# Designs tried in a protein design run: designed miniproteins, single chains, continued (2). Part 30

Each design is a single chain, and the fold is of that chain. pLDDT is the mean over its residues in the fold that is shown.

## One batch from the design tools (miniprotein)

Design m5073
Fold by ESMFold2-Fast:
Structure m5073 (fold): chain A 62 residues (1-62)
Amino acid sequence: MKIVLDSDVIPPTEDLTITFEDGETFTELDSDILKKHKGKKGVATYTDPKTGETISVNLEVL
């Protein structure tokens, strides 16, 4: 199983939400979830404590 991130920036907060293009959302990436979403693209979002803004990182499950 392989995941590709558009950014290697690790979210600085525990408030993480991963949304896949099919509309499913997760707060944690389980290996089973990744396998079920193989070939899907998604977005990991979190709040930057410095700016208070939502940061988005693109991801793809290969």
Scores: mean pLDDT 67

Design m5074
Fold by ESMFold2-Fast:
Structure m5074 (fold): chain A 83 residues (1-83)
Amino acid sequence: MADELRERARELMREAQELVRKGEEARKKGDYKLASELYLRAAELYRRAAELARRAGDEALARSAEENAREAEEKAREAEKLA
């Protein structure tokens, strides 16, 4: 159970990382609206990963996911201001 939740949390973090990369590509191309949307999607996945990590008892992974979610939300806010 816990190992399965932890692996799923890592999976969600990898998906969120891919969305962050796509958001950065959109931002570099000047598509700030798309960048903001992708960063918000990444933040949502990081928050879900943090929840699963907490349920698995992995406090370090949960904290990392929450920090990544905040960073993605900040990037989304910055992109939205440029749109």
Scores: mean pLDDT 88

Design m5075
Fold by ESMFold2-Fast:
Structure m5075 (fold): chain A 60 residues (1-60)
Amino acid sequence: MEEQIERDIAEALALIYEALGKKYNDPEAFRKAADIYEQAGNTDLAEELRKKAEELEKSL
C-alpha cells in the first residue's frame, strides 16, 4: 500500500519535471524526471528521457 502511494507521487513529480524540460528546454529537468522514473521501476521511460536530455544539451 505505502509503496504504491510513493510510486504514484514519484510518477506525478516526474511528469512535472518532464513538462518543465519541454517548456523551458531544460536538460536537467529531463534528467531529474528520468531518475525518478528509474527509481519507480520505469527504466524504458528513464532511458528515453536521458536520451532527450543528451540531444538537448548538444543543441544548446
Scores: mean pLDDT 78

Design m5076
Fold by ESMFold2-Fast:
Structure m5076 (fold): chain A 83 residues (1-83)
Amino acid sequence: RPSKEEAERDAREDLEAAEELLKKAEEAYKAGDLRSFAVYATAAAILAVAALLNAEWAENEELVEKARELLEKVKELIKEAEK
């Protein structure tokens, strides 16, 4: 559907949004606000997946790698919060 240029732009925008939400999730977790943590962490995961798919469609390996790293960080944060 989108051009590779549009997919690359969407991947960058999704990555930026996911990074911001991950930071908010970390802050909520440190504050003991598990409800806000769940909301922000879930949103960050969704946007990280969207960024990965858009980066793969754009064939931009740098963005694919960044999206995978961000998704791993979200998964590790959720895993840490479960203890």
Scores: mean pLDDT 84

Design m5077
Fold by ESMFold2-Fast:
Structure m5077 (fold): chain A 58 residues (1-58)
Amino acid sequence: MKELREKIRKLAEEIKKLEEELKKLIKNNAPQSVIQEKKAKIQQLRDELDALVEKLSA
């Protein structure tokens, strides 16, 4: 269970970091393709986080 909690914590930190980067990209009028790629990666990591949380609580 420790390894699972550590993975959850790391993913949450990475998602938060990417969300901050996304906000900066939007503010800086970055190309739409770059913004979309960043959003897709955030969503992928959120899906992974959700799956790990379900395993932890099951």
Scores: mean pLDDT 82

Design m5078
Fold by ESMFold2-Fast:
Structure m5078 (fold): chain A 63 residues (1-63)
Amino acid sequence: SPEVVELLEKAIEVAKNTYPDEFVEALRKALEAVRQGKYDEAARILEEAGMTGLAEVVRRAAA
C-alpha cells in the first residue's frame, strides 16, 4: 500500500544517518519486497533485522 511504502522510505531516511548499514540494507530490501507485493517477505526481513514493530505494520497491510 502507499502508506507502507512511505513509512519505509521515511525509515530509510532516518536510519541512513544514524544506524549501521545492515539496518539500512534490511529496510531497502523490505521496501523492494513491498513494491513487488511480497508483504510477508518484507515483514520477515524486518523481523530478522529486529524491527518487529515495522514488520507488524507491513504484515497488517497484506491483510
Scores: mean pLDDT 81

Design m5079
Fold by ESMFold2-Fast:
Structure m5079 (fold): chain A 65 residues (1-65)
Amino acid sequence: SAEEKLSEVTLKDPSFGVKLMEIKKLIEEGKIEEAKKKLLELMKKYGFSDEEAEEIFKKMVELAE
């Protein structure tokens, strides 16, 4: 699953986790459009599909509510 792959990448590469935290902060600040753009760019660099990136973004927004 996209979530399982996300967990594996985060565990293996701490730099990825730091960038995810920066994106979460943007979501918490209400900068949803900026957060989405940065997440999609980050996910592409790590070999995630557009569908996986969209799914992960939806879950990040839900968890921030």
Scores: mean pLDDT 81

Design m5080
Fold by ESMFold2-Fast:
Structure m5080 (fold): chain A 56 residues (1-56)
Amino acid sequence: MSLEEAAEELARKFGLSFGEARGLVEEYARGHGLTEISEEEFRELERLAAQASVPA
């Protein structure tokens, strides 16, 4: 999936703002040299989003 699609899916699933979800996806993609997100990479992003959405 595209970075945009991954960000929209994370925002919808975890209640993050689109901006927060997009930032997370772009940071992950940059760190891993990715231009698109695979299903396995999206699963990793879901784990990161879950941690980000936990109220302190």
Scores: mean pLDDT 79

Design m5081
Fold by ESMFold2-Fast:
Structure m5081 (fold): chain A 42 residues (1-42)
Amino acid sequence: KVKEEILKLYREGKPGFEIARLYRKYGLTKEQEKEVIEEFLK
């Protein structure tokens, strides 16, 4: 699922533009972006 793919990029230390491309590609809201960050911080 999209959240798992984005979490993998965060954990691998990928540059922000790669992560931003996925947010834009899948039309994620700011609330959904926050959910991904909360999972990463878990």
Scores: mean pLDDT 73

Design m5082
Fold by ESMFold2-Fast:
Structure m5082 (fold): chain A 67 residues (1-67)
Amino acid sequence: MEEEIERLRAEIEKYEREAAKGSVKATIQLGESLSRLADLYEEMGDTERAEELRKRAEDWYQKAAEL
C-alpha cells in the first residue's frame, strides 16, 4: 500500500509539472492519478481525504475539457 501511494505521488508530481507547461494529456492523467490516490485513501478509511482528492480530480478534468 505505501509503495503504491509513493508511486502515485511521484506520478502526480510529474503530471503537475507537465500540466503546468500546457499539456492537455498531462492534465487528464493528473486527474486520473488523483482519482486512483483517492481510492487508496478510501480503502484505508480516510474518507475525508479521499473526497478532497476526488474533487481535485474533477476540477482537473473540467479544466482539460475547457482546453
Scores: mean pLDDT 79

Design m5083
Fold by ESMFold2-Fast:
Structure m5083 (fold): chain A 78 residues (1-78)
Amino acid sequence: GSMEEELLKEAIRLIEEALKLTKDPRAQELLRKVKESVENKKPDLELLNKAGVLAALAGDEEAVRLLSEAARLLKQAM
């Protein structure tokens, strides 16, 4: 696959890991929608940022770290 496809796949993996670590159901719902947007090749970075804010407010520090890395990869793929 292309480098872009590899970046999108890694971003999906990071989002899935963050989903497992996220306790807020609202953040989980937003992350599921972000994952769908990436799978549709139209990454929703605004929605990803909103999910990250909710995870941060919940104290899910590792989830926030993973989502920040996912955002970096998605920006590089765009």
Scores: mean pLDDT 87

Design m5084
Fold by ESMFold2-Fast:
Structure m5084 (fold): chain A 107 residues (1-107)
Amino acid sequence: MPVARKIETEEEAEKAIEEIAELLRAAGVSPEFVETVVELIKKVIEEEKDKDKRDEFLQTALYLARLLREGRISLAQFVAALEDMVRDVLPNPSEEIEELLAKLREL
């Protein structure tokens, strides 16, 4: 297989988000959960302008989605890890991101 390429372009970011959504759907989580995760990731990459931080965030989110699909982590562990990553990337998240994180905790 080819070496994993760094996510540098908007098109590559969109493809990564699509793969995350597909992995979550394959893991059997609700459509509302998938939509909330996709919206959260889109908002994070819109607010983070650093390409390296966006790449790291997307790669880690992909890795977590694969672990969830493989049954290696629980849904609660996925949500906790995703929240930790968002707060690491954005120390002061927008109100929109805080609302999406709150929604994920209730799903």
Scores: mean pLDDT 81

Design m5085
Fold by ESMFold2-Fast:
Structure m5085 (fold): chain A 79 residues (1-79)
Amino acid sequence: DPIKLIEEAIKLAEKMGNKPLADYFKQLLEEVKKLIEEGKYREAALLVRSASIFARNLGMTEIADLLEKAAKILEEKAK
């Protein structure tokens, strides 16, 4: 479930005390939900993949790995 994986990434950011990052992922989650509702799974996957790269560049490997898994699930749904 890509939504659950993004929610887990939000919880990790909150546990780390990184409120700006948690807020960013909350906005990402709402946008991803909208895109899924519209059937735009490829656009949703691209947004989540971009967020994964951003997290990886910040050294947040666990968060980046969760978002990468979510992106792959969304890419599979885009078939």
Scores: mean pLDDT 87

Design m5086
Fold by ESMFold2-Fast:
Structure m5086 (fold): chain A 96 residues (1-96)
Amino acid sequence: MRRRELIAELVREILRKLEVPEELIEKVEELILAGKYEEAQELFEKAESKRVEEILADEEKRKAFLEKQKKAAEENKALIERTEAELEELAREEAE
């Protein structure tokens, strides 16, 4: 499995759990697969900054958002640990 594909899969799963719009997830994934990690991060931060600001302006939406973030944290921890192990194995294979 290629490094970019593992990173793209991890990012896609994390963003889906955070209820990021699928259109934005697809654009971020495409940039990651192209090796444009900085552009992927910039695109995501720019789009999310506006979305989060609108959510935080409403007390009920802010409360729901924070609760969803807490629930995603434990699931994302396990996913990150699995992907890190796969990336380490891939790096070992590429070094040989």
Scores: mean pLDDT 72

Design m5087
Fold by ESMFold2-Fast:
Structure m5087 (fold): chain A 114 residues (1-114)
Amino acid sequence: SLEELKKKVDQTLGEFQAVADEVIARLGAKDPAVKAEAEAVVAETNARLAELRARLDAAKTIEEAKRIAEEMFRLMEEALEKLLALARKAGDEESVRLVEEALEYLEKKKKEIE
């Protein structure tokens, strides 16, 4: 249903924000330049996700909603992959683990929306 799809998107957004915040905090403690890059990636991604979430709320069909959700998941995946590269560059093994787990969570939720 539309409600179930929106709920899965909101759960995934919540996980993405939690991991992004933790990774930015961890990377910021090691390298201010890496923190700035991570913050820029997350800010740009969040702006686009906010626009898509508004469009998802306005969606009238499950097919339109799925298309929007797929684009949101793609944006979160791209942002997580960039954060993974930054975590590896900073040598923060815990941030690498957090991002890899978030990518697995995202893939699982993506499959649940068919």
Scores: mean pLDDT 89

Design m5088
Fold by ESMFold2-Fast:
Structure m5088 (fold): chain A 61 residues (1-61)
Amino acid sequence: NAAYFNGLLYLAMGRLAEKQGDYEGAIEDYRKAAEYFEQSGRTDLAKEARENAEIAEEKLK
């Protein structure tokens, strides 16, 4: 349960970082969210968080 809520927290922080133009911070937060979602067995949410990180990486290049 704690891992799931930590995943949601990092997902929210990643989205906030994106709104502020902090794509590097967003990438870190989305990767952390994916790790926590994996720990909680939420494989679909983990995949979505990784995809969000990849999209943010593309915005840096």
Scores: mean pLDDT 86

Design m5089
Fold by ESMFold2-Fast:
Structure m5089 (fold): chain A 116 residues (1-116)
Amino acid sequence: VLVTKASIALALANASSDAATKATLLLNAGNLYLAASNYANAIKAFTAAIAAAPASSLLAAIALNNLGNALLALGNYAQAIAAFTQALAIATAVGNAALAAIAAANLAAASAALAA
């Protein structure tokens, strides 16, 4: 079950002193919670992943994009816009065109939802 796998990933993340490993495990936990539609725990896990990730890293950009998706699902459009904007900026800076395109599309969708 997704929530059980997410709980294990969170426990392993809390035990890890390596920043990249901790960020990756927290990102994985967030993704499992998101897949389970447990948006509150997904947001907590992605926020922790962003805090643990190296500054302006691809891991931070992925976590920000996924945080935006969880916020968008909850109707927190302004916060989703902020997350997608940061994800787009980092993805562009690191040269990840695929993630930049995804973040830009998500930003447009969140902006349209806020304006409606």
Scores: mean pLDDT 84

Design m5090
Fold by ESMFold2-Fast:
Structure m5090 (fold): chain A 61 residues (1-61)
Amino acid sequence: MAELLRIFAALYRYRVDGDEEAKKEAEKIINEVREKYGPELADQIFKEAEALADKAIADQR
């Protein structure tokens, strides 16, 4: 749950500001979730974080 918001925030910064370090941060969190909970949950959380970032960026326009 906390990991979802952290990935979302990192993806948002990467897409809005072009922050490559934020992209690396998101990848690190996803890998941590994969190791702890498995690849299926990691994939689901990543997809939800991407959807939230897409919506936030669209709403800002």
Scores: mean pLDDT 79

Design m5091
Fold by ESMFold2-Fast:
Structure m5091 (fold): chain A 57 residues (1-57)
Amino acid sequence: SIDEMIRQLVAASEDEESTNKILAQGYAKAAEVEKKDKRKGEQLEKEIMDTYSKLLE
């Protein structure tokens, strides 16, 4: 799930350097946080998904 999201983000983000840097860091943090705090990781994932959807639209 997270890996798929990150892969899609990276593919889409190639044209949007500044925003992609923030999103990539967010995805990395979400994955890392989920390992330690699943609930917080899910919250970060949702925030990233919302931003990701907005960029793709």
Scores: mean pLDDT 65

Design m5092
Fold by ESMFold2-Fast:
Structure m5092 (fold): chain A 71 residues (1-71)
Amino acid sequence: MEVVAEVEATIDGRVLRGRVVRVESPKFGVYYEVLLGDTVVAGLAKSVEEAIALAERNLSLFGKTTVRLVA
């Protein structure tokens, strides 16, 4: 696994730091995951942008959510 980006998730005003990792798999090829701590909140994305969008969608179950790249 290779960390390719850092992200910030804001869920109902709570700010959590996370990361985007690149995974190479014999079964699934190259894909991206978003992790908050040790928890995978989005997986099997084809790009960093798709991973972030999927993480925002998945975390929206817990409240008003935005996920963005840390500059």
Scores: mean pLDDT 82

Design m5093
Fold by ESMFold2-Fast:
Structure m5093 (fold): chain A 55 residues (1-55)
Amino acid sequence: SSLERARAYSNLDEEEKEKVKELEEEVIRALNAGDLATAQRKLAELNEILKRAAE
């Protein structure tokens, strides 16, 4: 999983990497606010980007 994630991340362009970083920050912010619904939604968006990049 970690190796698959590293591969997916390495396949992202700079714009996609910035989007992933933004989504990670939004997830952390949502978790700190106790907004689990927003955290789950942002995690799903992040995972979709990484899943497409892993192709």
Scores: mean pLDDT 80

Design m5094
Fold by ESMFold2-Fast:
Structure m5094 (fold): chain A 56 residues (1-56)
Amino acid sequence: KKKEEEARQRRERYRRDVFGPLLEAARKNMTSEEDRKAFDDILKRQEEAEKKLREE
């Protein structure tokens, strides 16, 4: 679990420093259906990954 905790913290920092700004840019430019679906898919995968780590 300790190893998983560290992995979560590193991912949270990436979300804040890199992924967060990317999501903001994606949302601001989400005018096409393809862009919206791509954004939704990325966000969903992120949520699923976090959920899976919590279950382990």
Scores: mean pLDDT 69

Design m5095
Fold by ESMFold2-Fast:
Structure m5095 (fold): chain A 96 residues (1-96)
Amino acid sequence: SMAAERAALAEELAQLEKEIAAATTAAQAKALIDRAEELLRRARELGDLELALRAAELLLEASKKYLELASKEDIPEAIGRVLRAIGDILDIEAQL
């Protein structure tokens, strides 16, 4: 059921938000970026633009957390992930 898939995705997004707030290491933040990208992909496959926007906003928050916690060596990658997340938000907002 698409309704059950949307409900499950909404619960996973709520859990992701809590995990992003709690992240204290670059490795944790990077794993949460991967999680946010997976949830964004699932929202797009469901055609749910509101869930996709929420996932993209959390992708940005996880990417910002990674940038805050990143070593100097990883800062260029972290900046790239922030910029990609902004692009995802803008692309989804253009479809709303």
Scores: mean pLDDT 91

Design m5096
Fold by ESMFold2-Fast:
Formats: sequence, C-alpha cells, structure tokens
Structure m5096 (fold): chain A 66 residues (1-66)
Amino acid sequence: GSMLEKAEKEIEELERKAVRAYIEGDYDTAIEYLEKAKEIAEKANLPEAAKRLEKGIQQLRELKAQ
C-alpha cells in the first residue's frame, strides 16, 4: 500500500486503542494514543484528520479536568 494508506491504517488502530483505554477509564492512555495518531496525521499531511484528533484530545482533557 501507499504511505498514505499505511498512515490511515495506523491512525485507525491508534483510535481503536484510545477507545479501549477510555472505556477502561484510563483517560491518560487514551489521550496518548490520540496524540500519537495526530502526529502520524500531521507527518502524512492529513490536516482534516489531525484537526479531528485534536478535538478528541481536547474533549478527553476537558472530561478528565471535570
């Protein structure tokens, strides 16, 4: 597959891991997975994916702070 397809697959897998951590109440681990996914999105020049992931990170940080 292309470098882009590989990046999209890695982002998807990291998002799944983040969801699992969130369900387990481990917000720090969920945020870490989303931050890794965002770095991949930025390096792969996927600005819309990076923006979506940033919103997810902010929502989890807000939830943790409440």
Scores: mean pLDDT 87

Design m5097
Fold by ESMFold2-Fast:
Structure m5097 (fold): chain A 66 residues (1-66)
Amino acid sequence: MKITIVVEVDASGLSEEEAERLLEEAVGRARREGILLRDEIMAKDPSAQPEITVVVRVGDRERTIS
């Protein structure tokens, strides 16, 4: 099972420093939520073998976690 979680934030009005800080915070939160979702799916169906990819974008900045 393949699941992609995309978090996109409009960086309009943010400074470069504010956008970078928000990206790092969003990455941390999205990673934790992805783990919780994976664990919930596996608890309901151990054979599902969920592959979760998280993509976080803040303006032109992107991080991908898999």
Scores: mean pLDDT 80

Design m5098
Fold by ESMFold2-Fast:
Structure m5098 (fold): chain A 70 residues (1-70)
Amino acid sequence: MEELEAVLKHVRELLKKADEAYQSGNREEAKKLYEEAIRTLEAALRVYPDNPELQKLLEEVRKKLEEIDS
């Protein structure tokens, strides 16, 4: 669906920016971007609750955020 593809693209862009911020040592910016990705994925899961790609991506982002919260 067009809306799902747009959400996935947006989340992937947020994750790329978050990974870049984390690698550059900007932990606060990385956290903010990962948290925004989580909020976007949670909102999408309210519309597509059984979508395995959204569920998997949400789990991956949560793990990345936990790694930053050392």
Scores: mean pLDDT 81

Design m5099
Fold by ESMFold2-Fast:
Structure m5099 (fold): chain A 70 residues (1-70)
Amino acid sequence: MIEELKKIAEERLKENPNDATSYINLAKAYLELGKVDEAIEYAQKALELDPNSVAAKEILEKGEKLRKER
């Protein structure tokens, strides 16, 4: 469930604010909720922490495409 994934990611970030995986999970959750701008912000934060993250790059690409279609 998307809401549960978001909660897990938020709890992990409380323990480790530099957890790129948690930012990726938040970005995925917001993207699935249709909150494209928030998804892009979290994916960008994940890339700042891990520039080689394929998952974060994919979320940014998909999010930017959705923003252009709006």
Scores: mean pLDDT 77

Design m5100
Fold by ESMFold2-Fast:
Order: structure tokens, then C-alpha cells, then sequence
Structure m5100 (fold): chain A 99 residues (1-99)
């Protein structure tokens, strides 16, 4: 079904965003900008899927992803990466608040 396909795509994008969060700690300043852009693009796709499905499990996964980004920001020894991760967490928070 379209719903099952949407859930599968959402789960894939959540995992993709986690991978980008993990990569940012070792990134150069130039790469931090690119990784941040990629994260924002995935957040937009997650938002679109949530708008179509309006699923409580999706909201739960977004909250877990927000908390993960906040945790990684707090643990980061790279100030630019930490700032980018906080910004990503804020975008996820705004998306959750809209749902």
C-alpha cells in the first residue's frame, strides 16, 4: 500500500539522517555546511511524509532523532559541528510541533 511505502521511505530517511549526524563530528567546516544541507533536505522529506500519513510512530521517531542530534551536539568537540547539530535539532523540533 502507499502507506506501507511511505513508512518504509520515512524509516530509510530517518536512518540516513542519523548517518549524516554521525559524519559531521569528523567533517571539515566546508563539509559541515554540505552535511547540514543534506540533513535539512531529509528533514523536508520527513515532514512531507508526516503530513501525508500523520502517524504517531513517525512522530516518535522524529523525537528520538531530535534527542539524538541534541546528544551528539553536546558530545561534539567540533564547535561548528555542534552548532550545526543544534540547528538540525531545532528544525526537527519545529516539525514535531507542527504535527
Amino acid sequence: SLEEELVAAFDRDVEGLKELVDRIDTASPEEVARLTMAQLMLISLLGLALEYSHNEEMVKKLKELRDYAEKRAAQSTNPEAAEALRFVAEQLKKLIEKS
Scores: mean pLDDT 84

Design m5101
Fold by ESMFold2-Fast:
Structure m5101 (fold): chain A 82 residues (1-82)
Amino acid sequence: MKKEAIEKAEKLIKEAEEYAKKGDYLTAASLYGSAGTLLESAGEYKEAAEAYRKAAEMARKAGHTRAADLLDERARELEAKA
């Protein structure tokens, strides 16, 4: 259900923020990416793009520049739909 997906995504974002504060950027990137996927599946394209942008930021901090570039590209595609 759309509401359940949004609530789960919000919990994942909060958890990702806590891991980012601890310097665990790889885990934070994964959690933000999962939140983005849930929001995208729910049709929340603007919120999904924001989550993918945060995932890209965390992926870059973790040294995964290629993965970050792909996440930014996905965010741009969703921003065009929002």
Scores: mean pLDDT 87

Design m5102
Fold by ESMFold2-Fast:
Structure m5102 (fold): chain A 55 residues (1-55)
Amino acid sequence: LEALAGATLAELQTALAQSKAALAAALAAGAPAEVVVGFALRVIGLQTAIEILSA
C-alpha cells in the first residue's frame, strides 16, 4: 500500500511539473484567458492532491 501511494505521489509531482510548464508556455504564447485559467486550476488541483496524500 505504501509503495502504491509513493508511486501515485511521484506521478502527481510529474503531472504538476508538466502542468506548470504548460501554463508557462500558454502565458508566453498569449493564450486566451480561459486556457490560462484551465492550466492554473489544474496546477492548484495537483498541488492540493499532493498535500492531501503527503499528510
Scores: mean pLDDT 79

Design m5103
Fold by ESMFold2-Fast:
Structure m5103 (fold): chain A 58 residues (1-58)
Amino acid sequence: SSELEKKKEELKELVDTFVGDEAEKQKWLDQIEAAKSLEELEKIEKEFRKRYLPEEDR
């Protein structure tokens, strides 16, 4: 679906921006590509933000 594809692109941009290690980046990108639903992508985004973007700081 277009929503799923758009969300995948948004998460891939976050990974590219905030992950410096190429091997670690690839693992996140593979996980995003493997996701089949918006709910799966939301879980991936939550884990990513918890690790790289601690929202509780702002």
Scores: mean pLDDT 79

Design m5104
Fold by ESMFold2-Fast:
Structure m5104 (fold): chain A 71 residues (1-71)
Amino acid sequence: MPIDEVEVNESFVLMAAAISKRTLETAGKKEEAEKLEKEIRERIEALGEDLDVEKAKELINEAFERTDEAL
């Protein structure tokens, strides 16, 4: 099974971003939700194969912190 670290890390970051986006959209903060999703996806693409566990944790924390700050 081709489960590599980068693929797993990307999946967790995208899941965190999806939860954050959904939470912001439900709160009526659609522009903030779209901005968060775009910026997190751009960061994932920029990191590519360099997306290790520590960088993934940073992006997950950023997604949730931005959600909390926007609510």
Scores: mean pLDDT 80

Design m5105
Fold by ESMFold2-Fast:
Structure m5105 (fold): chain A 102 residues (1-102)
Amino acid sequence: GVEEARRLREEVLRRLRETRDGERSLRALEAGIEAAERVAPENLGVQIGIGLALLSVGVGKIAGDVIGGSLLGVRALLDTALETHPEAALAAARAALEALRE
């Protein structure tokens, strides 16, 4: 459920902070977004929300071109994606963790 998705998201964010390899972090992010797209292909808002959730942990300048709007707007989008489509969030977190393992 939602709580499992939140716990795995926090684990992804923790591992991304600990990873000093930018290319490995980017691969994990891409894997997560692709998994979310497979679960929720018609929900662009969900895909963007999950992408922003994974990017929010300091993938550097890549976040700067994607983040348009206030911090409140970004937070609301992330909360909506996680709560309305927890299966997509869960799939994204699992794929990202697997990419970070390699």
Scores: mean pLDDT 58

Design m5106
Fold by ESMFold2-Fast:
Structure m5106 (fold): chain A 112 residues (1-112)
Amino acid sequence: SPLTRELAEETLGVYEGLIADLRARAATASPAAQAVLDALIARLEALRDWLRAHLDTVSADEILAAVEEATAALREAADRLEALGDAETAAWLRGQADFLDQYGAVLRERAA
C-alpha cells in the first residue's frame, strides 16, 4: 500500500543514518570494538538491503519485525562492547536501541 511503502522508505532512512554513524564510530574504535561494530553494520546492511528489495510488497508487521531485529542487534553489540571495556560506545548503542524502540512504537500506531 502507499502508506506501507512510505513507512518502509522512512525506515530505510533510519537504517542508512544509523549505518553511517556506526561506520564513523568504527573508524576510531579499538580493533576488538571495530570487529563488533563491523558485524553489527553487516547485520543492519542485510536488513536495509532486504527492506529495499521489498519496498512494494512489505507489510507493516514485516517492517516492525525488522525494526525489532535491528534493536536486538544493537543491544547485543552493546553488551559485547561493555564486556570489552568500551562502556562509552555501549551506552551510545543502548541509546540508539531506545530510539528504535520508540520509532517502532510510532510505526505501530501509524500502521493501525
Scores: mean pLDDT 90

Design m5107
Fold by ESMFold2-Fast:
Structure m5107 (fold): chain A 59 residues (1-59)
Amino acid sequence: SALVEEGSRLFREGERLLKEGRKEEGIKLMQEAIEVISKYSPVIGKVAEHEAKKVLESY
């Protein structure tokens, strides 16, 4: 699905920015990824949200 592919790209880019110390930009992209994924499937969106929380707690 195009929405899942787009959401996955945004999520990975957000995580990359977090690793580079660009926290504000990384958080923003991860939030956008969750929104895109949630439009496709609320269930998959909730999984992405949980993964984002784990990543963010590490930074």
Scores: mean pLDDT 82

Design m5109
Fold by ESMFold2-Fast:
Parts: sequence; C-alpha cells; structure tokens
Structure m5109 (fold): chain A 70 residues (1-70)
Amino acid sequence: MIAELYREAAKTLSPEAAGVARLLAEDPSKVYTPEELARRLGISRGTAARALKEVDEKVKQLLEQRLAEE
C-alpha cells in the first residue's frame, strides 16, 4: 500500500523528488535522512530535503483522497 503511494507520487513529481519517492518505495520501513538521500541520488542535501518534503506532501494528498472515498 504505502510503496504504491510512493510509486504513484513519483509519476507526477520533479526528477529529484521522483528519485526520492522510488527509494522510499523500495524500503518504506527505512527512515531516510536528507544526507543519505543526497548521497544515494547524487544531489545536494538541500535538494534532497526539498524533494523529500515534496514527496511527503504528495503522499499525504493521495492518502487523504483515498480516505475521503470511504
């Protein structure tokens, strides 16, 4: 379920945020820091932090939409 939300988010986000979403989809139980995401994606820590926030906001929106349909 949660991994599917990350994959769905990746389809509509910036390339950097899509990269973050794909990593989160691979292991949703793992907590990534912006520094770890920056290393894994080859981007700056600031870009990773912005991308992570973008992913979090999109996933929250998708969850709220699915809950509203019940």
Scores: mean pLDDT 77

Design m5110
Fold by ESMFold2-Fast:
Structure m5110 (fold): chain A 72 residues (1-72)
Amino acid sequence: MEELKRRVLRVLAERQPEGLTVAELAKALGVSRRAVSRALAELEREGLVEAVPDGSSTLYRLTPAGLAEVAA
């Protein structure tokens, strides 16, 4: 679980989009959407990622705290 959360943070930082959907993260990480959603919920609770509505989808991106966490 901790490793998946770390990988999510790294993918969000390394790919540098304005955000990624759960589907895009699942494809990039090679894991299920369910696993990504659970990891994102935990990271959002910790203040490291934020959910941004984008039409019919939700984009997830790093907060400033999340960027600092990845950089450390």
Scores: mean pLDDT 77

